# Designs tried in a protein design run: designed miniproteins, single chains, continued (2). Part 24

Each design is a single chain, and the fold is of that chain. pLDDT is the mean over its residues in the fold that is shown.

## One batch from the design tools (miniprotein)

Design m4804
Fold by ESMFold2-Fast:
Parts: sequence; C-alpha cells; structure tokens
Structure m4804 (fold): chain A 84 residues (1-84)
Amino acid sequence: SVRDTARSYIDYIRNNDLTIDQIVDIMRSIGRIQNDPDSGQVISDYLRSQSVDDARRSTIGILSGIVSGISLTDIVNNMQQSRQ
C-alpha cells in the first residue's frame, strides 16, 4: 500500500545520509504511486529549494502525513498556507 511504501521511505531516510536529488526522487515516486504527479512535482520543487537537512525533515513530515491518510493535495495546501 502507499502507506507501507511511505513507512519504508521514512526508515530509509532516517538510516541514510541522502542527497537532495535522492530526497526529491522519493517524493516524485510517491506522487506517481498516488497518481498525483502534479502535487508530487510541487512538493519536489519546494524540497529542492531547501537545505538537505530541512528537506530531510520536511520529507519525513510529509511521509508521516501520508501514513496517517493525508492526501498529497492536502499536504500541498498546508505547505502553501505555512508560507503566507
């Protein structure tokens, strides 16, 4: 399931020193799995604008939201509100 995939990615991120490109690739993969590539791209662009450490933290938060049943669309809306 997408929730199990998100859990696996959280564990992967926590146990590895990932580059920004690897973090972005994880998010694009989640977007494809949820059939929401547009939200995946918006999140990926946001993550690429951050430091690696901030991108790691943000991605774990996003994936935790997906594990909890939050949609990518809701995550994008929440991200956009937090910057306004």
Scores: mean pLDDT 81

Design m4805
Fold by ESMFold2-Fast:
Structure m4805 (fold): chain A 67 residues (1-67)
Amino acid sequence: MGAEIDPTALYDALAPEQRPAFDEAMDVLARGGPTAEAFRRAAEVLRRAGVPEELVQPFLDMARELA
């Protein structure tokens, strides 16, 4: 099945201190387009902010699918 990222559900699941990293990750995707590199960079931004791995995994799955 294709990986689906729900931005609203993801944002709501984040701690308040992690939400700026979400905005940065979405900006990476908006600038990079639907590319494996953009999804990998978004995942790195979220991981650096301490976002739980289960919330980061869909970005990595999408990066793998697009590679």
Scores: mean pLDDT 77

Design m4806
Fold by ESMFold2-Fast:
Structure m4806 (fold): chain A 92 residues (1-92)
Amino acid sequence: MVELARELLLLMLEQEGVTEPVDEEGLEAAAEVLALTTSRETLLRGIELARQGRVEEAEQLLIDAGKARLASDPAVRAALEALSRERRAAKA
């Protein structure tokens, strides 16, 4: 589960064209939280969307799957927002 979540997050970064390395400890922590709060089916669906370049839909899927827990969990939300900010900073 944790490995699938980590792969999903890395695939999302790859599809967004982020070339600079992300904080590995933060990425692993986010993957652990996703693995605990998200089903295997949701992670696999997210990977499929991200593989198609539909990263924003993959992010939305993770939020929707855990709208009561993941969307309300500041750690998971902050991690996804931090990855998005880092992507924008890398393009500047």
Scores: mean pLDDT 68

Design m4807
Fold by ESMFold2-Fast:
Structure m4807 (fold): chain A 65 residues (1-65)
Amino acid sequence: MKIDSEAARKLERLLVEREGVSPELAQKAIAYGIALGQTSEAVAEGLVRVTGLSRERALELAEEG
């Protein structure tokens, strides 16, 4: 799955509003995940490594974005 700008913005908003992650950290986590790959698992791994979210929650958010 290719994460376009709209999907990235939506995921950033979810991280900030639901998980209390700062916008700067959310953007960094999304960029890290995209660099690992374009799958939901790669994005979830980026979220886990940068924000400290559980893998289960990170994967759920990545699949919703």
Scores: mean pLDDT 75

Design m4808
Fold by ESMFold2-Fast:
Structure m4808 (fold): chain A 95 residues (1-95)
Amino acid sequence: VEEKLRRVAEQIVNGLPEMLEERGVSREQAEEILRKIGLSEEAARKLAARIKEAPEQEIDIDEVAEILKESLRNAAEELGVSEEALLRRIEELIA
């Protein structure tokens, strides 16, 4: 799952700056996507804000992956499912 989380983090890091540059709804769409993939509303907002804070600077993909990993772990515990099961649902939603 670590490899897949890194891929999701990479897609977010590469996609969000361009989406945010186009403005307005793009940040809300990013937060909505993050929420749909199993992140809590607060975690999704934090991650979107984190990327926005450093749009000009190269963002550490590993740091973003760590945020996703923590959020996924917390969500899996709350829902009583495995992290792998949640990640599979996330992949289906992103695809």
Scores: mean pLDDT 61

Design m4809
Fold by ESMFold2-Fast:
Structure m4809 (fold): chain A 57 residues (1-57)
Amino acid sequence: MELSEAEKEALKAEAIALAEKLPLSQERRDRIIASIETLTTEAQLLAAIHDLKEALG
């Protein structure tokens, strides 16, 4: 799937929002969010969202 720059930023925002919902300490969530912020490809962002949804489910 080809994504626009805006769509990639939307995926990053979704991943960060999911990470903020994790039942972890703030320090652990901040570490995960920092990791998400380093992601630059669609595949990395989709994988992160998938993993976070599984962790929340």
Scores: mean pLDDT 79

Design m4810
Fold by ESMFold2-Fast:
Structure m4810 (fold): chain A 67 residues (1-67)
Amino acid sequence: IPEAVRLTMEHEVREAVEYLSATLSPEEAAEKLYEMIKRMPEEYREYAWELYMRYAPEEIRKELEKY
């Protein structure tokens, strides 16, 4: 993945996680994050998942593990 794309994804994932964590339940936030990954090109999904595990609060990470 190009560095510019990685930096953009890192910024966007961090903001999405912060927003969803503040506004939704952990279960709902995990569902939205999973839907976002499913809409990405396959080659970006592994890195996006890594970013979710890095930035998501523990409660959301536990819900994401169910997917």
Scores: mean pLDDT 81

Design m4811
Fold by ESMFold2-Fast:
Structure m4811 (fold): chain A 83 residues (1-83)
Amino acid sequence: DKEKLLKEAEEHEKKGLAALIEYLETGDEAARREAARHFYEAGLKYYELGDYETAVKLFEAALALDPDDEETRRALEEARKKL
């Protein structure tokens, strides 16, 4: 269900942004990792929806927050191939 995927993507973007704000305010490394995870999950949902441009932006944001995440790096490479 594409409507369900979009709703899940939007919830992950919202939670990712909230965690990012918490990280920027507090320096909490757990909040940084939480933000990265939520942007990654949102990116996967947009990828499934065929919105590869939005998926790329979200995977880039996730990788900026967690540069050593090989899963996010691979997802970013795959999404870029669709552009």
Scores: mean pLDDT 91

Design m4812
Fold by ESMFold2-Fast:
Structure m4812 (fold): chain A 69 residues (1-69)
Amino acid sequence: SPEEEELLRKVGELIDRALQAIDSGNLDEARKLIDEAEKVVEKLDPDSPLYQEARDAVEALRATVDALR
């Protein structure tokens, strides 16, 4: 749906911004952006094919930031 496409776009934007924050060494900002991305993923329909892809992408980024301490 158009609503799901907009939410997925927002998740992608937040992931890109979090990656930029990681590259800049700003892990506090990266964590805030990942928290925002997780909240947007919670708005997706869990029965949607897009939900699993968005969730997995955000979870992978969270694991990366957590490994950096």
Scores: mean pLDDT 83

Design m4813
Fold by ESMFold2-Fast:
Structure m4813 (fold): chain A 90 residues (1-90)
Amino acid sequence: MSVEEATAEELREALRAAEEQAKRAIELIREHDPSLAEEAERLARELVEHLRRAVEAKEAGDYEAAREHLERADEAGRRLAELLDEALAK
């Protein structure tokens, strides 16, 4: 998904989906490996914050800032998924 092709509405939908998925991932990580929960909560906060900032930047017409925030959100989401995989492997 590119910032130029995604509408602000589509990014808001992605933000809502990410919030729900992050919450679910944290619940599963806490259940299967509670030692990873603090890191998961940190990554979930980074994911949601950067997606929110990407929406705000897109609505303001700042596509460079929107892209930077989206890239950081993608990295946080990838790391959160890696922690979930690690927790579930036990």
Scores: mean pLDDT 82

Design m4814
Fold by ESMFold2-Fast:
Structure m4814 (fold): chain A 63 residues (1-63)
Amino acid sequence: SLEDKLKQADEKIRETAKKEGVEEVYNKWKELDDRMREAIEKGAPKEELQKLADERNELVKKG
């Protein structure tokens, strides 16, 4: 399925990040992405969504 193919792609990206020594940054990005998705699904307040967006922007700035 498309979902299975996307999961395989995500795993390959994670493995590449580990080999390049940026696994921690990748894991933090993925955690924030997952939290953002979950917050949107829960109908979280804009302030919570903004906080997650700010954290993601900070990771991009450091990478």
Scores: mean pLDDT 74

Design m4815
Fold by ESMFold2-Fast:
Structure m4815 (fold): chain A 86 residues (1-86)
Amino acid sequence: SMKEQAEELAKRFEEVLEEDLEIVRAELAKDPEATKARYRALLPLLRESAEGIVKKAEELGSKEAAERIRAAFERFLAELTALLDE
């Protein structure tokens, strides 16, 4: 169903964000300054991409999945920006 597709989309998005944070941490351990500069430059693109995924969940008719995606992205941004500000 469309609802199941939206729930799978939210679950996969959460998994990708957790994987991305681990990649960021590994890259920061190797080259902190270059990694910080790269991810700071990518922030607008990351926000735009997340907004697209939220919209897709809404179009699939799941406000709950859309809210879950939005919440996951806001948690991701908080953790990412904290890492970049160290």
Scores: mean pLDDT 87

Design m4816
Fold by ESMFold2-Fast:
Structure m4816 (fold): chain A 68 residues (1-68)
Amino acid sequence: SAPPPSDEEIEKTIERSNEEIRKWLKENLDKVPNPEAYIAFVEGLIEGLRLLPLGIKAAIERSKKLKE
């Protein structure tokens, strides 16, 4: 059974994911056709991931109402 993750667990996972994303970008920057555009895209993804805990909370609340 998969219990819903806590805010703390989600935040910790997001931090680790962001670290992996930055590592990948650093290792592959020379391989991307438009580095500046790609950096901006990745920064947007990181910002989005930081907002993910709020989105997950909202989704859980909505799913509870829809299940009845």
Scores: mean pLDDT 71

Design m4817
Fold by ESMFold2-Fast:
Structure m4817 (fold): chain A 118 residues (1-118)
Amino acid sequence: MTLEEAVEEAARLLRATAERLRALAEQAEAAGDLELAEQLRNLAEGLDETAKKIEELLKEGKYELAAELALIALDSTTYALRVLARQAEAAGQLDLAAELRRLAAELEEKKRRVEEAM
C-alpha cells in the first residue's frame, strides 16, 4: 500500500465513521440521552472537517502532512470513542457502547496501516 492510498483510505474511514456516529446519535436521542447524542453529532462534524482537510492536502501532493493529520485524527477519535463508549455503558446503552468500541478498533487498525506506509 502506498502512503497516498493509506491516507485516502483513512479519510474515507473518518467520513464513514461520521455517518455511523450520526446514526448512533439518533439511537442515543431515542433512548433519552440528549447529551450523548450531542457529543456524537459534534464528533461526527469534526471528523467530516478533518477528512476534508486531509483530502485537500492529498490534492496538493502534501502526502506526509496529510498522513500526519490522519494519524492525529485517528488517534484522538479512537480516544474520544472509548470515552463515549464508557458513558453509553454507564447509561445502560450496552449495544451503543459495543458499536463505539468497534469503531474505535477500526480506527486503531487504520492508524497502523498509515504508520506502516510512512
Scores: mean pLDDT 89

Design m4818
Fold by ESMFold2-Fast:
Structure m4818 (fold): chain A 85 residues (1-85)
Amino acid sequence: MTIEELKNSITNTILSGLKNNLSSSELGNTILSTLNNSLKNASDPDAINLANEIINSVKDAVKNNLSQSELANSIADTVLNKLSK
């Protein structure tokens, strides 16, 4: 798994969740499941680090009862901050 593959996987998961009107909790759980499955076969340390940062962002967003759009924005910010060095 590369950083680009991880970014595309998470983006598609968010877009699919939004299209299917998932709750913030359902979307968060779907993203966590996707990331945990990706991590099982991950060998790129940068991709693993990004995945763990996204997992933490999702957990914090769900804990703080953020809206679906706020959850999506939180993940996007985490991904962009990691890529914008």
Scores: mean pLDDT 76

Design m4819
Fold by ESMFold2-Fast:
Structure m4819 (fold): chain A 76 residues (1-76)
Amino acid sequence: DEAARRAEEHRELYRRTLAAVTAAALLLGTPMPALSRDAPAEELERLERESRELIDTHGEEEARRLEKFVREVGAK
């Protein structure tokens, strides 16, 4: 029970982390690793919508951090 719940929590965190990293990679111009598309269409649509929402929310924040980081590091 709790073990299954923790596994789901880890899976959720992993998905959110992937979305944030994806946003950062897109902004940095780095090619993303392709995810397996063996998932059902319904799950893919849900993930796509959730990823877009996460990218919109966290991507903006990550974009700002990346821009500042690149600006500071790139200046040297």
Scores: mean pLDDT 55

Design m4820
Fold by ESMFold2-Fast:
Structure m4820 (fold): chain A 78 residues (1-78)
Amino acid sequence: VDRAALIARVEAAYAAGKLSPVQKKELLAFITSPEATEEQLRAVEEALAAGDYARAVRIAIEHSIELGVKKIEEAVFK
């Protein structure tokens, strides 16, 4: 998965009026996250290619929730 190509696709979708400023911010935060897996990045790539922006944003939000849970687990279980 090419993160630079995904960033370019998100910027193009935003310029075309397909994404809100908040949705763009969430997607870019996800794509630039070092914690994002190749499977999650591929799923976002597929969603964007299909024009399913709602699914792409949902994946980005789910990743943010996963990071929150992992941070709690790392603080409690060591």
Scores: mean pLDDT 76

Design m4821
Fold by ESMFold2-Fast:
Structure m4821 (fold): chain A 133 residues (1-133)
Amino acid sequence: SIVEKLLDKAKKLVEEIMKLEGVSPETREFVLEAIDKIGKLVIEMLESTDPEEQVKLAKQVLEEAKALYDRLMADPSVPEAVRRAARLIYDTAEAIYIVVLENKDDLETARMLVLIYLKFLVQELENLLKEVK
């Protein structure tokens, strides 16, 4: 699906940024595992036909993105570009949560807006990667 392609692209962009910035293998593995978990929750959320379950999953996406952001912000060894990538993921997760919550009565609109936010995340990560190259 287009969603799976966008999530895979976002993961690959973050991985490339971390490699260029010389992030430790342990930190890279932690970040990529967190991104995989968030991506699986996004897919599960979009596949749900229950509005209450979609809101619950969107909140889990936000909580996982915040946990990633908080962990990286607390570590002074993490490069600024990687912290900026985590911020973009967190901001996108918050936007997704708000949009899902506000559009419980229109699942098609919620799905389309989530897709738009994922496209913006990919574009912002591409721009960030260009800055660190």
Scores: mean pLDDT 91

Design m4822
Fold by ESMFold2-Fast:
Structure m4822 (fold): chain A 63 residues (1-63)
Amino acid sequence: SAALEQELEELSRRAVRLVVLGRADPARLSELMQAAKAAIEAGDLATARELLAELRAYLDSHA
């Protein structure tokens, strides 16, 4: 899904900024981003949405 791919791209940009600022765990972010990407590639849109929501919540709590 192009929409989910765009959302992952935006969240990835936010994640990189937080890592550079020392505000987030790069290992946890890498885990969530890889899982979301795998779900999108597999066409598992339900899992992809859940993982993107978890990633967004993580980023929002560390902003």
Scores: mean pLDDT 83

Design m4823
Fold by ESMFold2-Fast:
Structure m4823 (fold): chain A 90 residues (1-90)
Amino acid sequence: MTLEEIYEKALELIDIGIELARKLGDTSVANILEDAKKKVEEAAKKGNYETLYESAIQLARFTAELARKAGDEEKARYAQEVIDELEKSR
């Protein structure tokens, strides 16, 4: 997986996580994910592959947990697929 692909996956997971947090009424979690977006964008600008990879895995795990809490099986599956793809790229 390329740096660009990892960056795109991280942004998708953040957007999904923010949507799920808002559906759950969890403003604190939504704010944490907005801050994570800024850090991911900075890491991408610096070409920091390791930071993007670690962030993408953490975001995927976190998004999967939020999706399960929200009862969104499709988004939980998508987050798990991202984890599997990232692990195969190592």
Scores: mean pLDDT 84

Design m4824
Fold by ESMFold2-Fast:
Structure m4824 (fold): chain A 84 residues (1-84)
Amino acid sequence: MKLKIPDGPLKEAYEHLNKGLEAYEAGDYDTAIEHFKKALEIFKKLGNKFLVAEVLRMIGEAYRRKGDLKKADEYFKEADKIVP
């Protein structure tokens, strides 16, 4: 039986970030955004504004690569409001 051992929220956030980057490199921007959003929620709970802003920029880049320039701009603006 597989028991979930909590390694701490920060490790889980970085695991999602890594999976998002792997999907981004593969051109699967929808999967990348999904994983980046999961990392974002964890970093927000931890109160790390710098990591929140960085992940928002990663989501923006994924939308930009997908051709959704409006959503890309929205995420970049949100990141800049937190950490300019």
Scores: mean pLDDT 81

Design m4825
Fold by ESMFold2-Fast:
Structure m4825 (fold): chain A 80 residues (1-80)
Amino acid sequence: SEVERLLAGLVEALKAGDTVAAAEYLYRLSQLLDRDTLLARLIEAGKPLDEAQRATLLELVRQLALLTPEQLARLEKGLA
């Protein structure tokens, strides 16, 4: 699916340190998914990432304003 393709691209971009590509994948995912679904899929996508890559993911989600403050707190806990 398009969602699975974008999630795979997001993970690859974060592993490569390509924050511009990661932000583009996040933005496109936010157009296809509601916030609750996006939150759940990002927690799952964070599992193969290291701590620094998960921190980058959290910061990009915050900068792009993709989630509410309550959902950001849940993402932070899910990525810990």
Scores: mean pLDDT 91

Design m4826
Fold by ESMFold2-Fast:
Structure m4826 (fold): chain A 71 residues (1-71)
Amino acid sequence: PLTLPPDAKLTKEQVEKVFRDLEIGYENLGLLTPELRAQLDKAREEALKKIEENGYITAQELTKLVSRALK
């Protein structure tokens, strides 16, 4: 789902956009359950914490967090 190189550094704005686009996409498909929304919110918080600690998150790390949330 993410099309960026795995070592690409993502900012807070880019991460927020990814999660917003995911929520909108799943909502439009009728697949955004309360459980999925909670998992996506948790993954977003984990990604933002990494940005706060390191100044960025890699596309690979963000993809892993999103994939975990979608299971």
Scores: mean pLDDT 80

Design m4827
Fold by ESMFold2-Fast:
Structure m4827 (fold): chain A 92 residues (1-92)
Amino acid sequence: SSLDELKAAAMAKIKEVVEKYKKDPSISEEELIREIAAVYAEYLEQVIANPEASEELKALARQALPLFEALAKGEISPEEFEARMRELGDAA
């Protein structure tokens, strides 16, 4: 399905980001977290736009998207992000 392809693409991008972090000591853990958050935000936007996604999945993506965007921009801390995501239930 197109949703499986989107998830696979997002996972591949996250793997590349993590591998780059392991090889480059100039990349901070904060920069790693922000880059991963940016990949998740892009994935969630694509889920929301996908006609094959269920309304439940789209609703969850719409709730999570602003938190991943805020984390990617450094507007919230990783600790605040984790707390907010936990409040959304199984979305984390």
Scores: mean pLDDT 85

Design m4828
Fold by ESMFold2-Fast:
Structure m4828 (fold): chain A 82 residues (1-82)
Amino acid sequence: MEEAVRHLQEAFEAARKGDAEKAAEHTYRGTRLLFKAMGLSDEEAEELARRIAQAVRDSVEKGKTLDEIRIAIAKAVREFLE
């Protein structure tokens, strides 16, 4: 859990600095660990983490605000689960 939180904090800092690659990498690592801890299968955790990381990368590359990034993440999660 602590490792997942650390990655998500690094992702937030990278996003604030406009570093799309670093934001996406830390988002992927953090969310994958989090979803595994929440009981998702290896495949589900991997796929959802990749989708969220892609949404973060695209949003940061387009200069979106943190609120817009949050909305993009929520949309990616909804599309995966529904």
Scores: mean pLDDT 83

Design m4829
Fold by ESMFold2-Fast:
Structure m4829 (fold): chain A 78 residues (1-78)
Amino acid sequence: VSRETALEALERAKEELKDDPVKVKIIEEAKRLIEEQGLSLEDALAAAALRFLQEGVDPAVVSETVRFVVREAEELAR
């Protein structure tokens, strides 16, 4: 996935999930990791997921957010 596709997928996911502040924070952390550290979408999502799991966020919420972003990125890449 290109950087442009990754960032667009994250923005789409953020808009769709805007009513869930925890999911938005996970997306914003992944976006930060891509923009500031140049991580791939996969590595950024993994790092963001690990951080929020360590902070005690429900694994289901983290998993749902990651899966949503991945599906958006796959749809944009096709």
Scores: mean pLDDT 86

Design m4830
Fold by ESMFold2-Fast:
Structure m4830 (fold): chain A 90 residues (1-90)
Amino acid sequence: GLTPEQARELAERVREIMPDSEEGRRAVLFFEALAYIQEGDYDKAAELVEEATGVKFPEETRREDTQAWAGAGAYRASKILEEKEKELEK
């Protein structure tokens, strides 16, 4: 998996390439949430994922839901970022 540093680097890359898009704003939140998960800060990660998704997770499942949504969101964000970077090389 990504280290906290790698996840934050991806968030900064999104800010560079997609600064004014709603998709870019959500991508940043998902990558930052992954960094907090890797650091063990699940409460901060949950706040970021809930902000990105508009969904508030129940306390009992918050950690599990946060991990699942952060992972899925970051995966999609990585694919979008890869496509945007390829377009910039043209």
Scores: mean pLDDT 82

Design m4831
Fold by ESMFold2-Fast:
Structure m4831 (fold): chain A 102 residues (1-102)
Amino acid sequence: SRLEEALRRAREMVEAARKALQKIGVDPETADRIAEELGRILEAQLRGETPFPDDPAVSRLVAAGLTLAAVERGEIEMTPEELQKLVDEMLKAVDEVRARRA
């Protein structure tokens, strides 16, 4: 089904983003935390269960995850400094999303 294919692609994107985070030196627990939040958001959006449709933190986290997945696949190149800034923004977005769920 279209939903099953979209969920598979979302899981592949999350795994690519996790691998990119680990390659740039993010610790495994932090990389897993970012990947878990990204995966939860993407699955909820695909199922029509988005709790934060207009949340800029959600949009930033998804955009950053797509960017990291593209870096892991070799589709784009980023400097170490650009990658570190992207990670810092993802961490801020994860904290903001988690605060809204608490």
Scores: mean pLDDT 79

Design m4832
Fold by ESMFold2-Fast:
Structure m4832 (fold): chain A 65 residues (1-65)
Amino acid sequence: SRDSIYSNLLDQGTTIGNNYRNSTTIDQQDSQRSNFNGLLDDGYSQGLSVQQLGDIYNSYHTAAT
């Protein structure tokens, strides 16, 4: 279901954000930014709403900062 996809991508956003915050090199940070961009592209392709994509961004951003 879309709810299952949304929940899974929220959890992945948090994980990528934590990985970004724990990165010790620029290359590691760039890798995590790339992973997050892929996550948003996947969510968009799977038909998530703009609000759901915003929630995923916020989960990433909160964990990354």
Scores: mean pLDDT 89

Design m4833
Fold by ESMFold2-Fast:
Structure m4833 (fold): chain A 59 residues (1-59)
Amino acid sequence: MTEQEKLEQELANRAVEALANRAPKAELQALLDELKKVATESEANRRFLAALEAHIAES
């Protein structure tokens, strides 16, 4: 894993933790924006980010 991939993993963990804690949409959106900033474009990342966006919309 590169440094970038490690940062992405840490942000993903924070997003999961925020979801578990029922964090407000604003906090989830901020984490999503940070993930978009550091994540390398790939189909797997696009799927993950899309799922996060959908969950935020439901929250």
Scores: mean pLDDT 73

Design m4834
Fold by ESMFold2-Fast:
Structure m4834 (fold): chain A 65 residues (1-65)
Amino acid sequence: MIEEILEEAERDLRAAFAAGAPDEEIKQLINRYQNKLNEYAKSLDEMAENSQRLAEIYREVRAAA
């Protein structure tokens, strides 16, 4: 389920930032979740929307760090 993947991504990103993870690790984490989202997307539009939502989560988590 897309929402569950996004919630897991937010939790993992928050934990990584709290632990002081390097940019390379954050990038790998984001790439992993983008790949999972793409596996469950049914269309290119859905894939683009899911990628945008993941990017927004990253920006919000980074701003709060």
Scores: mean pLDDT 85

Design m4835
Fold by ESMFold2-Fast:
Structure m4835 (fold): chain A 97 residues (1-97)
Amino acid sequence: MEEKEKELARLAGYAFAYLAYKDKEYELAEKLVEAAENYDVEGFLEVSKEYWAKKKEPPPETEETKELRKAMRNSDVEKIKEIYEEYKKKLEELLKK
């Protein structure tokens, strides 16, 4: 797998972990962070499916997730790095006390 694909999965993992944490789905948020940190694309996809299935709705578009998805779709590595740094700091404070 290319390094860019691993970074995309990692960023998506952090973004979804942040959303799951806000929804008080702490266990799923922790699993998403774990998958992201280990570059576990398969684990990320599995956990994200569980999270969205629980909501019974398409993933909500927040400003952060819109920007991340656009960057992922365009393979904009520089924008992805910017979003990653913000999400990493936010999640590190929330999930890794």
Scores: mean pLDDT 64

Design m4836
Fold by ESMFold2-Fast:
Structure m4836 (fold): chain A 77 residues (1-77)
Amino acid sequence: SMIEKEVAEAEALVEKALARVREVADEATVAALEEEVRALLEEAEAALRAGDFGKAAALVTAAVLLAVGAELDALYG
């Protein structure tokens, strides 16, 4: 399914971004970011199980933007 592939690719992007943040940011900042990203991904999974693909896509997109934004701030801020 296209949505399952899209979610898996987004989760991989999130994990890659978080790994880079862990290399340069302090542990408290990493923990707070990981908690917020996890909450968004858990809501996305619940939306997928409910068949709400639009909500799942929006939540996964939010998680990617949050993780990538934190990576950019950590590397260039």
Scores: mean pLDDT 83

Design m4837
Fold by ESMFold2-Fast:
Structure m4837 (fold): chain A 85 residues (1-85)
Amino acid sequence: KEEELKKLFEKYGINVSDELIKQLAEILSDKQFKAFKNFLELHFKRNPEAAKGITEDDLLDMIEFFAENYLGDKETAEKIRSLKT
């Protein structure tokens, strides 16, 4: 899960710390991770330029939004939100 997250972010040129990758892997279930990976891959396939300049905070905003609005998982969204501060 950690290696898959790292490869996904590296594929799109998103610079993410190993610490944050570990925290994301602990917060996201296997099902949530697969859904989020599909969401990101589809988004960047449609808009490749959108990956340019994404910060860790931007990425966390995307994951939080996805968890709350697409998965309906408020608990996961709150855990992701805690990583921004």
Scores: mean pLDDT 77

Design m4838
Fold by ESMFold2-Fast:
Structure m4838 (fold): chain A 80 residues (1-80)
Amino acid sequence: MKEYKVQIRILDADGRLAGAGIETVKAESAEEAVKKGLERGVKGARALSAQTGRDLTVEAVAYENGKKVAEAKEVVPAVA
């Protein structure tokens, strides 16, 4: 396993930052690191979305040697 720095951003519908964090993730690949970061971000965004009644977008970006190596995003709707 390798350590990746994964930046997690939670954005509202206007693109404003609702939450952010940087996690050190141990994974076999950059794609796995991003998936783990995204899953954690989505869980946090669901809790926040339930409190605010707003749709949120979660972005996860993995960095290796200061370069972006993988990214993913997911929309978390306020109500299903």
Scores: mean pLDDT 80

